# Designed miniproteins, single chains, continued (4): the designs that were tried, part 33

Each design is a single chain, and the fold is of that chain. pLDDT is the mean over its residues in the fold that is shown.

## One batch from the design tools (miniprotein)

Design m13118
Fold by ESMFold2-Fast:
Structure m13118 (fold): chain A 81 residues (1-81)
Amino acid sequence: SEKIEELIKKIEELKKKGADSEELRKLVDELVAEVTGKSLEEIYSLPSDERLDLYQETIKLIFDKIEEELEKKGLRSKPLS
């Protein structure tokens, strides 16, 4: 989805700028919420093991989506990682 791609881009830009960890963490939480369809409040209320599982699943889905987009655009050799 467009929102997931926008959140990934914002996270990458903040990492490049050396932005504060709080802002980066908020964007990661928003990304997990968008991918899983859960609210931020719901994610924060989850047991730590379930929250870890959501983060792991989100990362996998993001990597799969990035790889699919790179294959579609023929950009597999270019730095979008």
Scores: mean pLDDT 70

Design m13119
Fold by ESMFold2-Fast:
Structure m13119 (fold): chain A 95 residues (1-95)
Amino acid sequence: SVAEELRKKAKALGMKLSDEFLAKPLDEQLEELEKRIEELEKKLEEILKQIKEMQATKKPSESRKEVQRLTAEALRLIGELIDLELLKEFIEKLK
């Protein structure tokens, strides 16, 4: 079934899809993924802006730990965005 193919793809990407998500039409699944991608892109933009502001206003020694923390969070978000884009591409191919 389409739902089993989606579960298999999600598992390969390290993602868990809810039964509610899998019960939705493919178009609605795509809309939910697009909304999630947009939310994460905005969050990533905010983090990158915060890093730039810290680098402009503080000496490296004063901002080091917080810049490292924000950079790690940005990398995590980039990874999640890649996985969501791959899942979106997979669903588009199922239509």
Scores: mean pLDDT 85

Design m13120
Fold by ESMFold2-Fast:
Structure m13120 (fold): chain A 76 residues (1-76)
Amino acid sequence: SLIESIYKSLSSLPAAAIEYTGIELDREATGKPLSKEEAIRAYIAAKKLNLPQEEIDKIAALLSQEDIEKINKLVK
C-alpha cells in the first residue's frame, strides 16, 4: 500500500527528519496546502521524530481516520 511504502522509505530517523524538514520548508515557502501523500509523509515523519502531540494532531486533521489508524499500527 502507499502508506506501507512511505513508512518503509522513512524507516530511519535521518530519512524521517529530512522528509519532514523538506515538507515544512516547502509549506513555508509556497503556503500551499499539503497533498494527501505529503500529509501521510509528514504524519509518519512527525510520529517517528516524536514531535509534540499538538503538531502531530494538526497533521492528523489533514488525514482520514482510516489512514491515521493504519499509520499508528506501523509507527510507535
Scores: mean pLDDT 78

Design m13121
Fold by ESMFold2-Fast:
Structure m13121 (fold): chain A 74 residues (1-74)
Amino acid sequence: SKEELKKEAEERVEEAKEAVKLAEENKDNATLYTGHRLRAIGSALHATQLGKKAGVAEEMEEKAREAGFNIKAF
C-alpha cells in the first residue's frame, strides 16, 4: 500500500541520518567514512524512489535534504 511505502521511505531517511552520523564520527578512517557515506546516499535515494511510489516524493526529498543530502543534485 502507499501507506506502507511511505513508512519504508521514512525508515530509509532515518537510515541515511544514522549513516551521516557514523561517517562524521569516522572522518579519520577512510574506509569507514566512505562506506557510511555511500550507505547514506543509497538510503536517501531509495527513500525518494519509495516516496515517488507513495505519492510523497517532495516530502521525502525534503526529509533527505534535512539529513544532509540534496538528492536533486543526483
Scores: mean pLDDT 77

Design m13122
Fold by ESMFold2-Fast:
Structure m13122 (fold): chain A 100 residues (1-100)
Amino acid sequence: EEEEKLLELAEIVLEIAKERNDQATISGAQKAIELIKNKDPVLIEGARIFLGFALNSLKDEVEKKLKEMGREDLLKLAQEYIDEANRLLTEPVDKAIEKN
């Protein structure tokens, strides 16, 4: 169920990225879709990370499109994935400080 929503969200991000000609976000969204389709739990977690970074770069356009579609469930998931990606970006710094 969540995997279906994750795939749908990744496809929406890919569509928006293509409209913007944003090659980095297109690549990230395509990688997320590939990982989700493999149906491996570890690869699906990797897909959430890639999608989080892609969503962060397109936040305003994704929010607008999801609101127009009435997909509040996907909007909530997008926010959760953005938050997780930002956490992972800072966590290695915190871990390095803790070790030193």
Scores: mean pLDDT 74

Design m13123
Fold by ESMFold2-Fast:
Structure m13123 (fold): chain A 91 residues (1-91)
Amino acid sequence: SSLIDSLSPGEKALLDRAVAWLRREGFSDRAIEIFRLLFASPRELSNREIGRILGLSPRTVSYHRRRLRRALGDKDRRRLSLLNVLKALGL
């Protein structure tokens, strides 16, 4: 997506490492696409906005976001932050 294309090389490398970890944890390609958008976005994206971008229902987006937050230990229900990803990866 255009959002991912705007990331620095260091941010892209971190995103790729996070995606590899999510795949090892058994996350689907749809969950990974949602994670990529959340990671690359400079602001919080709604379930409706993500659903529109990826062709998914808002309910499906909500389901995947809850699973991602659980795996990353993110207690902030509003956004998936770079800092939470770094903490989950032990970086």
Scores: mean pLDDT 74

Design m13124
Fold by ESMFold2-Fast:
Order: C-alpha cells, then sequence, then structure tokens
Structure m13124 (fold): chain A 77 residues (1-77)
C-alpha cells in the first residue's frame, strides 16, 4: 500500500511541476497506473475536491490526505 501511494504522489507532483496543473482525468490515469482500482481513484478524487473546498491545502496535499482516508477505510472494512 505505502509504495503504491508514494509512487502515485511522486508522479502527480512531477506532472504538476511540468504542466502547472493537472485535470481530474490526468490524476485518475496516474492513480490507475500506480495500481489503484477505478473505484478507489474516483473516491480519492471526490475526497480531494472536498478537502480543497474546505481547506487551504495544495492539490497534492489534498490528494495525499484523500488517499490516506480511502485506504484507511478499506483496511477497517
Amino acid sequence: MLKKMTEALLEIQREIEKNGSLTDEQIREILLKSGFSSAEANQILARAEEILAKTDYTKLEAIGFAMLGVLAQKEAA
């Protein structure tokens, strides 16, 4: 799990640095390539949008917190 999260976050960071911003579709593609399921990727994106709407976190930080939340929920189930 930790390796999959780290690889996804590093790739998202690199693409943001290269392109200035990423679309939800681009982020979803990175998540899928990093081994997240389609359902997990959709949940991560939805949670990240909620975090961004309510906080001053960066998009990368919001995605990181969303990943932690989704994976923690899956471990508890």
Scores: mean pLDDT 78

Design m13125
Fold by ESMFold2-Fast:
Structure m13125 (fold): chain A 107 residues (1-107)
Amino acid sequence: DPKELVKELEELKEKLQKAIDNKDKESVIKVAEQIVEKAEELYEALLPLMSPEEADELYALVAELKGLLEAIKKSTDLEEIQRLAQQVVEKVQQIIDKAKSVLARHE
């Protein structure tokens, strides 16, 4: 259910922000991994509802999330990890906004 996946991403986004605020690298990585998994599931669930252009845009955002996660995992600098994790928060919001736009067209 793409509406449930959007809600789960909203909850994970809030969880990630708390991990950033707490400077907890382990929690940042764990939550970011869950975000990537749910974002991929959301992309697959929305694929039949999207135009080719919407699908390409959402795929690019999910690919950017995966790249940010890999950068976070490789970083040993807490300030860099926090900066990259904040970019994950921003990309998750863009994914949520795109998903809500797609779903609104099918009401």
Scores: mean pLDDT 88

Design m13126
Fold by ESMFold2-Fast:
Structure m13126 (fold): chain A 94 residues (1-94)
Amino acid sequence: MSLEEIERQLRRSTDLDEIKALLEEALKDPSLSVEQKKRLIDVAVETLLKQGDIKGALEVVKHALKVAEDKEVILYAIGQILRLIGLEIDKELA
């Protein structure tokens, strides 16, 4: 599947399990660069945040962390988890 097709599928998905499956396939694809994999993590997170689902976004990034093989992608996913935890805390304190 092309990068553009994966991004399109992610942006249109309303199903958390579909987003997780699409992201897992992309992260395991050796033809995609580290930067492309980071971009797909961002697209998946944005899609769930646009739906108001901070907990779903956390679950998707945690899944990405489990399946990612590249060190830079793993570190990026950790950074996204920390950012999303901050957003969840801010929401609970408001």
Scores: mean pLDDT 82

Design m13127
Fold by ESMFold2-Fast:
Structure m13127 (fold): chain A 94 residues (1-94)
Amino acid sequence: EALEKLKLAAQYLAQAARAAKEGDYEAAIRYLDEAIKHAEEAAELAPEVKELVAKAQEYAKRAKEAAKEGDYEKAIEYAMEAVDYLTLAVMKLG
């Protein structure tokens, strides 16, 4: 279950980055919120990935803030950093 939540979080982060590149920043922010939610739920179920998930959540939060301020280049960069940390968390569980 924790692994499935981490995979969902990573998928939402990838969708957020794609939406931002397509100019749909409202959808991008919504996908980032979903990614943060699922990553937090995963950390509650698997405390061993808590630090990696916390890093991913911080970058996802920064991506959302950058997108709200119109800095879409940084928003994409931060979203990709969050995806990388979630990928490490998935690898640690699998």
Scores: mean pLDDT 81

Design m13128
Fold by ESMFold2-Fast:
Structure m13128 (fold): chain A 61 residues (1-61)
Amino acid sequence: SAADEAKAQQLLAELEALQREGVRAVIAGDMETVARLQARIAELRRELLTLLSEEEFRARL
């Protein structure tokens, strides 16, 4: 549906932003932030997989 697609796009944008933040945190050696971001990324991935098939999700990464 259009609503599911809009939500998927929003979650994918959030996932991409958190992944960029995670790279910066790793470079900075901030392992506490890395752990927190990894937990949030895992939550977003689980939510995205309720909206997208695993194959479609991988294709959009």
Scores: mean pLDDT 84

Design m13129
Fold by ESMFold2-Fast:
Structure m13129 (fold): chain A 68 residues (1-68)
Amino acid sequence: MEIPVEEALAALERLITHLAEKYGIPQEKRDELIAELRERLAGKDTVTLDEFIELHNELIEKIEELAK
């Protein structure tokens, strides 16, 4: 299964926003995470389900680390 990059980005950006609000992550760090995500996917038309799951898990770990 392939996910359009626009849909993957939208879903992952929503995840970043939701978790960042929950953990009180500063706006600068949210913008940094979003920019990094967009840069990593900039050359892609689609993302596989496996790649999406990996990115989802990486973002959760990064945000939890920032919440320390």
Scores: mean pLDDT 82

Design m13130
Fold by ESMFold2-Fast:
Structure m13130 (fold): chain A 85 residues (1-85)
Amino acid sequence: SDLLSLSENLEKAAEYLEKGDKRKAAVYTTAAGILVSSLDFDGDTEAAREIGKLILEGIKYFNEGDYKKAAEKLRKAAELARRLA
């Protein structure tokens, strides 16, 4: 499932942020972004918007150097993607 793949990439991105591995976190965040851009959310436009918002908030916190909040937002996006799958 593309939604499960999205969830797994977001969870790995968060895990690597928590470990301080910013390079690996960026790889998994990029993979998640590619998946989101091509994903059909089966008509659940509200869930799709919330997942996208959480990913954008995670990227914002990453750019601000708040890696704990970045990881938290990406984990919330991952959980929502998994529930939708």
Scores: mean pLDDT 82

Design m13131
Fold by ESMFold2-Fast:
Structure m13131 (fold): chain A 64 residues (1-64)
Amino acid sequence: SEEEKQKKIEELLKERNKVIDETHARVQALRAAGAPEAEIQAVLDEGFAKTRKILEEIEKVLKE
């Protein structure tokens, strides 16, 4: 049903927001600790990859 699709998308968007918040917190902690740029970039890349997967899941729900 359309309502079930909408609910799934809303849950996926909440998951995306959590990934963004967690990534920001990790980056902030690494910066405060004086971590090398390469380590910070790796965390950002990981967060970006996770959000991309969530967007792909949203796209699958929309095509269902």
Scores: mean pLDDT 87

Design m13132
Fold by ESMFold2-Fast:
Structure m13132 (fold): chain A 97 residues (1-97)
Amino acid sequence: MRYRLTLRLEYPPGSRAEALEKVTALTIEIGRLAEQVAAEQGSKVMITVSFHEDYVEIEITMDVKSLQDVEELQRRAEELAREYGVKLTVEPVVELP
């Protein structure tokens, strides 16, 4: 099944440069994680990153065997965000036609 996972990373307080560095590093790590999950399932992933004034949006579209695979990716992304000290908001996972 094809699913879309949308993550929003809020810039942490402090200097803009430091905040951008942390959010960029976290975005790269989440991207690598999504690519790894897709590769393990013999699938491809599409990752779109949008930079906004107050947050970064990561949209991950992937084919996986079950919704639980997307939920595991979400859980691991949430753990990474906690380690980076970045606030992560997750939109409801969407099953695509």
Scores: mean pLDDT 83

Design m13133
Fold by ESMFold2-Fast:
Structure m13133 (fold): chain A 108 residues (1-108)
Amino acid sequence: YEIPEKYLPFMERPVGQTWAEMAHKLGLTSENPTVGEFVLAFMKAADKDGDGLISLEEMKALMKEVTNGKISDEEVEGLFRFIDKNNDGRISLEELLDYLYEIHYRPE
């Protein structure tokens, strides 16, 4: 996966407590996983086709697994549409990084 240079400083930051539990479900062993480690592990786990993009079906399967079924398909669909800025039905590494950057610096 090619990481845009503008995100490199953000990649080294802790992913935060909200995402750390999901990172551990993805196989990361660090107590403080970085954004970069989380995003790469998430992409690798979700990207079943190996095309560097995540489909809605791949994201549903992964989110259901890492949340022990606590997230609904409807919630995953809403999240997917929010992250998919290009509205192409696929999430790229850059779109996922942009989403994490936005929620980290502009939480509601």
Scores: mean pLDDT 73

Design m13134
Fold by ESMFold2-Fast:
Structure m13134 (fold): chain A 90 residues (1-90)
Amino acid sequence: SVEEIKKEVKKFVEEQIEKLKKMKAESKNEKAREILDEAIDIIEDAEKKTLEAMNKMSEEEAREYAEQFLKDLEEEVEKIEKEVKKLEEE
């Protein structure tokens, strides 16, 4: 169901946000903390918009849309982690 797909999206987003929040809490670099804060806000906004869009979709459309969103989110989080790590190691 679309509701089950939405739960999967919410769970994955929650796991990614928790990871970024932990990185922010452990960070000593001001620029790294700013990047993490901005990333968390952007991800939370993107989740809300994605879930709202899925309410108007069929189950098949919602599944394809969710798969693309989760893939894009994973790639963006990996880029953020690499940028933050570089700032922490200078």
Scores: mean pLDDT 87

Design m13135
Fold by ESMFold2-Fast:
Structure m13135 (fold): chain A 90 residues (1-90)
Amino acid sequence: ADEELVELAREAEEAAREGDFEKAKEAADRAMKLALTNDLSIEALEEALELVNRAADAAREAGDLETEIHFTMAAMGLAAKLTARKREEA
């Protein structure tokens, strides 16, 4: 599950960097679904969050506000899950 989350987030970042925002959004959506339906490690959530934020940066650089918002919402979801997991581990 951890490896799959990071792989999907990396796919989103790579596709966004190449300008394939349709593929990037699909990968980000799949990453979010995985994070919401599975208990994932703090490390995997942190890496996925960084990668999705990089996808948002690529969309911002391209001037695609709707796509940037899409990735920002996905990043917020990952950040919320990360916060919940850190609280559980404390």
Scores: mean pLDDT 84

Design m13136
Fold by ESMFold2-Fast:
Structure m13136 (fold): chain A 64 residues (1-64)
Amino acid sequence: MPVDPNLIRQLLTEVLPTDELRLAFLTQVVGMSRAEAEAALRLPLDELVARAVEAAERGQKARE
C-alpha cells in the first residue's frame, strides 16, 4: 500500500501528543529502531515525516 505522508504528519502532531507515544509509533508501527526513532524525533517535522515514510515503505516490502 502507498504510505500517506500527510497521515503520518497528522498522527505525529494531533493524535500522538507525547514523545513517548511518537517513539512507540515509530518503532512498533513504522519499524524504525529505537536509535533511529530517537534521532528522527530531534529533526524538523518535515524530515521526521520523510524518514517515517521511508521506514514504513521498507517494512512493507520486507513483509511481502
Scores: mean pLDDT 75

Design m13137
Fold by ESMFold2-Fast:
Structure m13137 (fold): chain A 97 residues (1-97)
Amino acid sequence: MKYRIRVLLTLKARTPQEVQEALRQVEADIARAKELVAKRKNATLRTYIAVSEQTGEIALALVITLDESKEEVEAFARELEALLPRVKKTEISELPE
């Protein structure tokens, strides 16, 4: 059955230099997630980055779809959380047909 995992990571960055450093950390987080997803035959990864100058915050959203059992999907989500620092929330949802 098909599932979606959404992982949100946030970093605070108030100056242009802090934004550049935070973006490098985000690129590293994306690279780690890509490596983990690449080990799965039935997995896809989409990444979204938002920079908020008003709040001084960078948000990275990872959206992973898996066509595996619920137990395997939950295990994968836990592995992602263990691998990625600064995870703010993780959501798992079952996808309709």
Scores: mean pLDDT 80

Design m13138
Fold by ESMFold2-Fast:
Structure m13138 (fold): chain A 80 residues (1-80)
Amino acid sequence: MEELEKRVTDAILAAVPELSEEVAREAGRLLVEDFEKNGVVTTETAMKAVRLLMEAGVSVDDAMKAVSAAIQVLIKAKRE
């Protein structure tokens, strides 16, 4: 579980390298918690993560790309 949070956080930072690790970790944790609880990332949680990144100065396009990359990591992990 800690490994999954790290992989998700790393995917967010790969998409937005200028983002602080703390904000990326917070967004990653939100996505992982929702995925573990519901088996999917809900639109509500995905949008909450996007807003968190935008409040940290990330553009909406880059925030959506980062969150999408993180969700793809979770989908791949579910198939393993």
Scores: mean pLDDT 82

Design m13139
Fold by ESMFold2-Fast:
Parts: structure tokens; C-alpha cells; sequence
Structure m13139 (fold): chain A 64 residues (1-64)
């Protein structure tokens, strides 16, 4: 499957909290090789998720 459903909260209290959560999720999910921050605004953070098969996904979360 090319679509990976990742159980991520829609919002976080800070960009640092969102990054910590996704790094922890990557560590516990074999299908995810790495997570990096590619875009950061006052209200959102966009992550680039690299999959174990070399695929890449962009995932955006809100900051509240």
C-alpha cells in the first residue's frame, strides 16, 4: 500500500511538541524511516515523512 495512515493529532501546543511526537512515532513505526521539518509557520508545521521503501509524504499539523 502506498497510503500509510499515521495516527497523528490534528493540533499541538508547539512546533517542538509536534516534532517530538512524530519522531517518537517514526521510532515505533517500521514503515517510517525518518521525519523532518520542511516548513514552519506561526500556525502550522509541515513534515516530510520518508518511508522505508523510499516513498515520501508531506503532513501538516496545526499549532494552537
Amino acid sequence: SRAIRVPVPRSFPSAEAAEAYLQELAASTPAIASVEVVERTDTSVTFLVTLADGGRLRYTVAIE
Scores: mean pLDDT 74

Design m13140
Fold by ESMFold2-Fast:
Structure m13140 (fold): chain A 77 residues (1-77)
Amino acid sequence: SEVEKVLNEIVVEASEAAVRMARTTDPAERDRIYAELKKKADELMEKHKLTPEQREIVEKIIENARAYADELRARRA
């Protein structure tokens, strides 16, 4: 479905952002990457008219990406 394609695109964007956030040593750069990810997700949610329930799933994907990046960062410190 169209929604599944959009969710898959967001998962890919979130995964790439998580890797970038995990690799940077600059907290300001991490915040910028996270903000960019949120902006891309917001644009996709608006473009494809996702429901509130679907938007909640997207928010969880983004939050999980940040948490995963933080864990990877901590393991290298």
Scores: mean pLDDT 83

Design m13141
Fold by ESMFold2-Fast:
Structure m13141 (fold): chain A 87 residues (1-87)
Amino acid sequence: SLIDEAKAELLAFLEENRDRLSPELYAEVLALIEGIESLEDLRALLVRLQAMANEALRAGDEESAAALLELAIKVQELIDRLEEALK
């Protein structure tokens, strides 16, 4: 399904960027991605990732923030692709 393809792309991105996140952030994001079942879940993930990135920036963790924002951009691209496919 398109949702399963989106999850696979997000999991691949997360693994590629594993060293940029703490083990705790990695585990939280992994669980959030694995829980995706719908386009609504992707939208919720986008909001959550942006909030996590802002918190990381406030804490001075610019590398984690950058990785989370890059993941958020990828989630937005996937949302746009799914919305176009569903028309």
Scores: mean pLDDT 88

Design m13142
Fold by ESMFold2-Fast:
Order: sequence, then structure tokens, then C-alpha cells
Structure m13142 (fold): chain A 95 residues (1-95)
Amino acid sequence: PEEKIREQLKKFIETVAEFAARYAERLTREGLERYRNLLTLYLNALEGKKDDNPEKAKDIDKIKELLDKYTTEEEKKKLKESLEKALAILDAALA
């Protein structure tokens, strides 16, 4: 059902910054880099950025399609803000 996907995305938007803070204290450097890379794909999808790596470009396109289908403009804005906050936390932890 479409409702389950929307609820999962809503939870992701609400929790991504909190999980970034928790992961910054507990994950290995490799784990943090993987999580940062995942969140960067979501941010790039929201910003309409293309990646020169064809596999990453396909992932970005898939995420963009998912977000365009299941999220509102307001939810996209909130996700962008949450992703930027999460990435700042992860970048500080990786410094």
C-alpha cells in the first residue's frame, strides 16, 4: 500500500538528523562515510543534481522518482533541511 511508503518517508524525514547524531557517537569511520554517502544521494535527488558515476546517477533518479511520487513540496523542503543538518553532523564527526 502507498500509505506504508508515505509513513516510512515521513519517519525518515523526522528521524534522519537524530540518527546522524547517534551514529556520529557510535559508528566506525567507514560506517559514517557510508551513511554520509547515502544521505548525499537523497540531497542530490532533491536538488536535481546529476552524478558522473552512472550507478549513482541511477540511484539518484530512483530516489527522485520515489520522492516526487510519495512526498509533498513541503515534505521535500523539510527533508532537505533535515539532510543538511544530518550531513553537517556527520561531516563534523569525520573531521
Scores: mean pLDDT 82

Design m13143
Fold by ESMFold2-Fast:
Structure m13143 (fold): chain A 66 residues (1-66)
Amino acid sequence: MIDEARERIESLPLSPEAREHALAGVEAAERGDLATAERHFKAALALETDNDVIAELAAIARELLA
């Protein structure tokens, strides 16, 4: 759900730039713009270096875009 995805992203130890992209992805998905949401999630994932954080963010993105 959108609210759960937002809360999960806010709880992740993301860099500020990655968090901005991840939250923009959630906002785009909430509007039904899945293509824009996917681009933002890919940008957020590209900025992260921690494998555990990458895995969790990728899972959130997959659930939200499904």
Scores: mean pLDDT 81

Design m13144
Fold by ESMFold2-Fast:
Structure m13144 (fold): chain A 90 residues (1-90)
Amino acid sequence: SSELRKKLEEIKERVEELGQEYNDLFLNKDKIPKEEYEKRLREIKEELERIKEELKELYPKLSSREQEEAEILLDRIELLIETIDKELKK
């Protein structure tokens, strides 16, 4: 449905925005206090985890083509979460 497509596009946009927020934060990590940097990384991760659950609930309602798009988004979300987890361990 058009409503399901709209939700998938909104999730895609949110993931792209969070990816950009991570990149900007990482590039500026030496310009901010470590505690603030780590707090912002955790906030990005928490939002990605929420999006992952939304995508999981949406997935069985999607067409086969939209499920392929959702799988690509899920892989991107999981990679970004893993990247943040590795950064938080430094």
Scores: mean pLDDT 89

Design m13145
Fold by ESMFold2-Fast:
Structure m13145 (fold): chain A 64 residues (1-64)
Amino acid sequence: LAEAVRKKMRELGMSEEDVEEIERVARENNNDPLAVIEKLQELVKKGADPKALYKVIEEVINLA
């Protein structure tokens, strides 16, 4: 996962658990942007801050 995306997640106040989960998915899927985006959408459904997650999704798309 790109350092810029990791930094953005922390700056937007995502929990360390959510950040670690996204990093795990990125690592397991060879940094596939689609896999990362799918996991971010899953976290929104589980009650994570959708505004923060949409900003991270935008950053991931820009790097794809």
Scores: mean pLDDT 71

Design m13146
Fold by ESMFold2-Fast:
Structure m13146 (fold): chain A 73 residues (1-73)
Amino acid sequence: MEAEVEERVQTIENDTQQLLDNADSYSIEQLEKAIERLEGEIKKMKEENAPQKLIEAAEKALKRLKELLESKK
């Protein structure tokens, strides 16, 4: 359970960093879609009482993606 949570946190962090590193390759629409998907996942995690660590990692990723989107507008 703990190891699975850590793997999920790492996946979220890696996916977010990959989007940031390749920001120029993503359209505004693609970033908006990624943000909407992550917001939906966070909502589902909260409804399913997912570990707080996983929710916090997803919320941090969401903040970073929103900051990236703002910089591209």
Scores: mean pLDDT 79

Design m13147
Fold by ESMFold2-Fast:
Structure m13147 (fold): chain A 60 residues (1-60)
Amino acid sequence: SELERELTELVLAGRRDEAVALLRSMPENDPRLLSLVLSALAQTGDEALLADVLRVLSER
């Protein structure tokens, strides 16, 4: 979906605040979308950004 592509691009670009806001606006966590975002974060090596994303998804 467009959300999946947009979220992944924001993450890869290091636009943390926008990626976090997009994830937070989702009413239900899509495990597939989350896995793809986490995979992209792992490949970029942004450990701090990965932790922030996981925290927001767990906390909302």
Scores: mean pLDDT 66

Design m13148
Fold by ESMFold2-Fast:
Structure m13148 (fold): chain A 93 residues (1-93)
Amino acid sequence: MELGAKEVMLKIGKKFLEWVEKNLDPETVEKLKELLLKGDYDSAYELLLKEIPEVPKVAKELLIEIAGFSEDVSEKLQLYTVLKAAAEVLKEE
């Protein structure tokens, strides 16, 4: 099935939220979801780096696998792209 840009982003966001729910405690997941819904990606980024330093690698792998993203893009920009995708998933639920 060929996915449009919106469908690709929603797939990335959904997989990222599934990974977060498996690797973070429920209180941290709830706080992250609140920050994403507010569009506070800077605070969401800092929260994730504090709790799981490996999170930029997970974001990179999702973007490469699903969207064919360039490896030359900064890890911070890659993670912000995934956080924005996750926010769109939460807004549609």
Scores: mean pLDDT 74

Design m13149
Fold by ESMFold2-Fast:
Structure m13149 (fold): chain A 96 residues (1-96)
Amino acid sequence: SPMEELREMLLEGARRAQELAEKAKDSEVREKLLEVAELLQEGAKSGFGQAVDLAREALRRLQETAELAEKVDSELGEEVRELARELQRRLEEIEA
C-alpha cells in the first residue's frame, strides 16, 4: 500500500533525524533536526495528502539543516544530506 510505505518512510526518517540530533553538538542544528523529526511523525499520523505535504516540508528543512551542519561538522552535514536524498528518492517512488 502506498500509504503503508509512506508511513514506514516517515517513521524511519523521524528515527534517523532524532539519531542525528543526538550527534549534533550545535544547539541550532539539533533543534532543526528535532523539528524535522516532529514533522515526519505528524505526517505518519496524517492522511496521504497531508503526509506528502509534511514530508516535503521536512525535506526542505532537512536540506537547510544540512547546509548549517556542514559549516560546524562536515561529517554530520553529509549524513543529514544523505538522509534528505534517501527520503526524497523514497517519496518520489511512492508518488510514482
Scores: mean pLDDT 88

Design m13150
Fold by ESMFold2-Fast:
Structure m13150 (fold): chain A 80 residues (1-80)
Amino acid sequence: SMEELIELFEKRFSGLSKEELEKRLATHQANIARLEELIADYRAKVAAGDPRAGVYLTFAEMLLDIERAEEEALKRLLEK
């Protein structure tokens, strides 16, 4: 589940300094923004009937879910 993935990343990041957690959060937030732009492009291509765009959209959405799980884990660790 998404919650189990978030908990896994919390465990992996738990030894990092507050400064390192903040730097990683900024990196993952930048990655999320780039993936959202890419997903919007792939969604437009799917709507236009590009048969390859559907596969790329699925992989981009999976990567976005992973990045969002890492972002949430970092946010939880930064909440004290």
Scores: mean pLDDT 89

Design m13151
Fold by ESMFold2-Fast:
Structure m13151 (fold): chain A 98 residues (1-98)
Amino acid sequence: EVKERLEKLIEELEKELPNVDIGTRAGAEFYIALARYALQKGDYETAALLISKAADLIGNTELKREADEIAREVRGRDELPTQEEKNQAAAGVVKDAA
């Protein structure tokens, strides 16, 4: 269920990529790649945080909100994730993939 929801958000983000500038696209592609890696490892919290980061970067407020809601559900907390938590999630995936 959570995995299917995250896969849908990644697909929607990828459909937006041709419509954004090159710099924004490169950043979004980076976070999407990290999110796919986290998803493959079953880390749905990290995947949701990274999807939210990519959505925020391309300016898709709806996808960002959906990803933040999934992260909140998976964490079992009422608080929405912070930018710092999303940055730490990205760093953790990069370290794990190395």
Scores: mean pLDDT 82

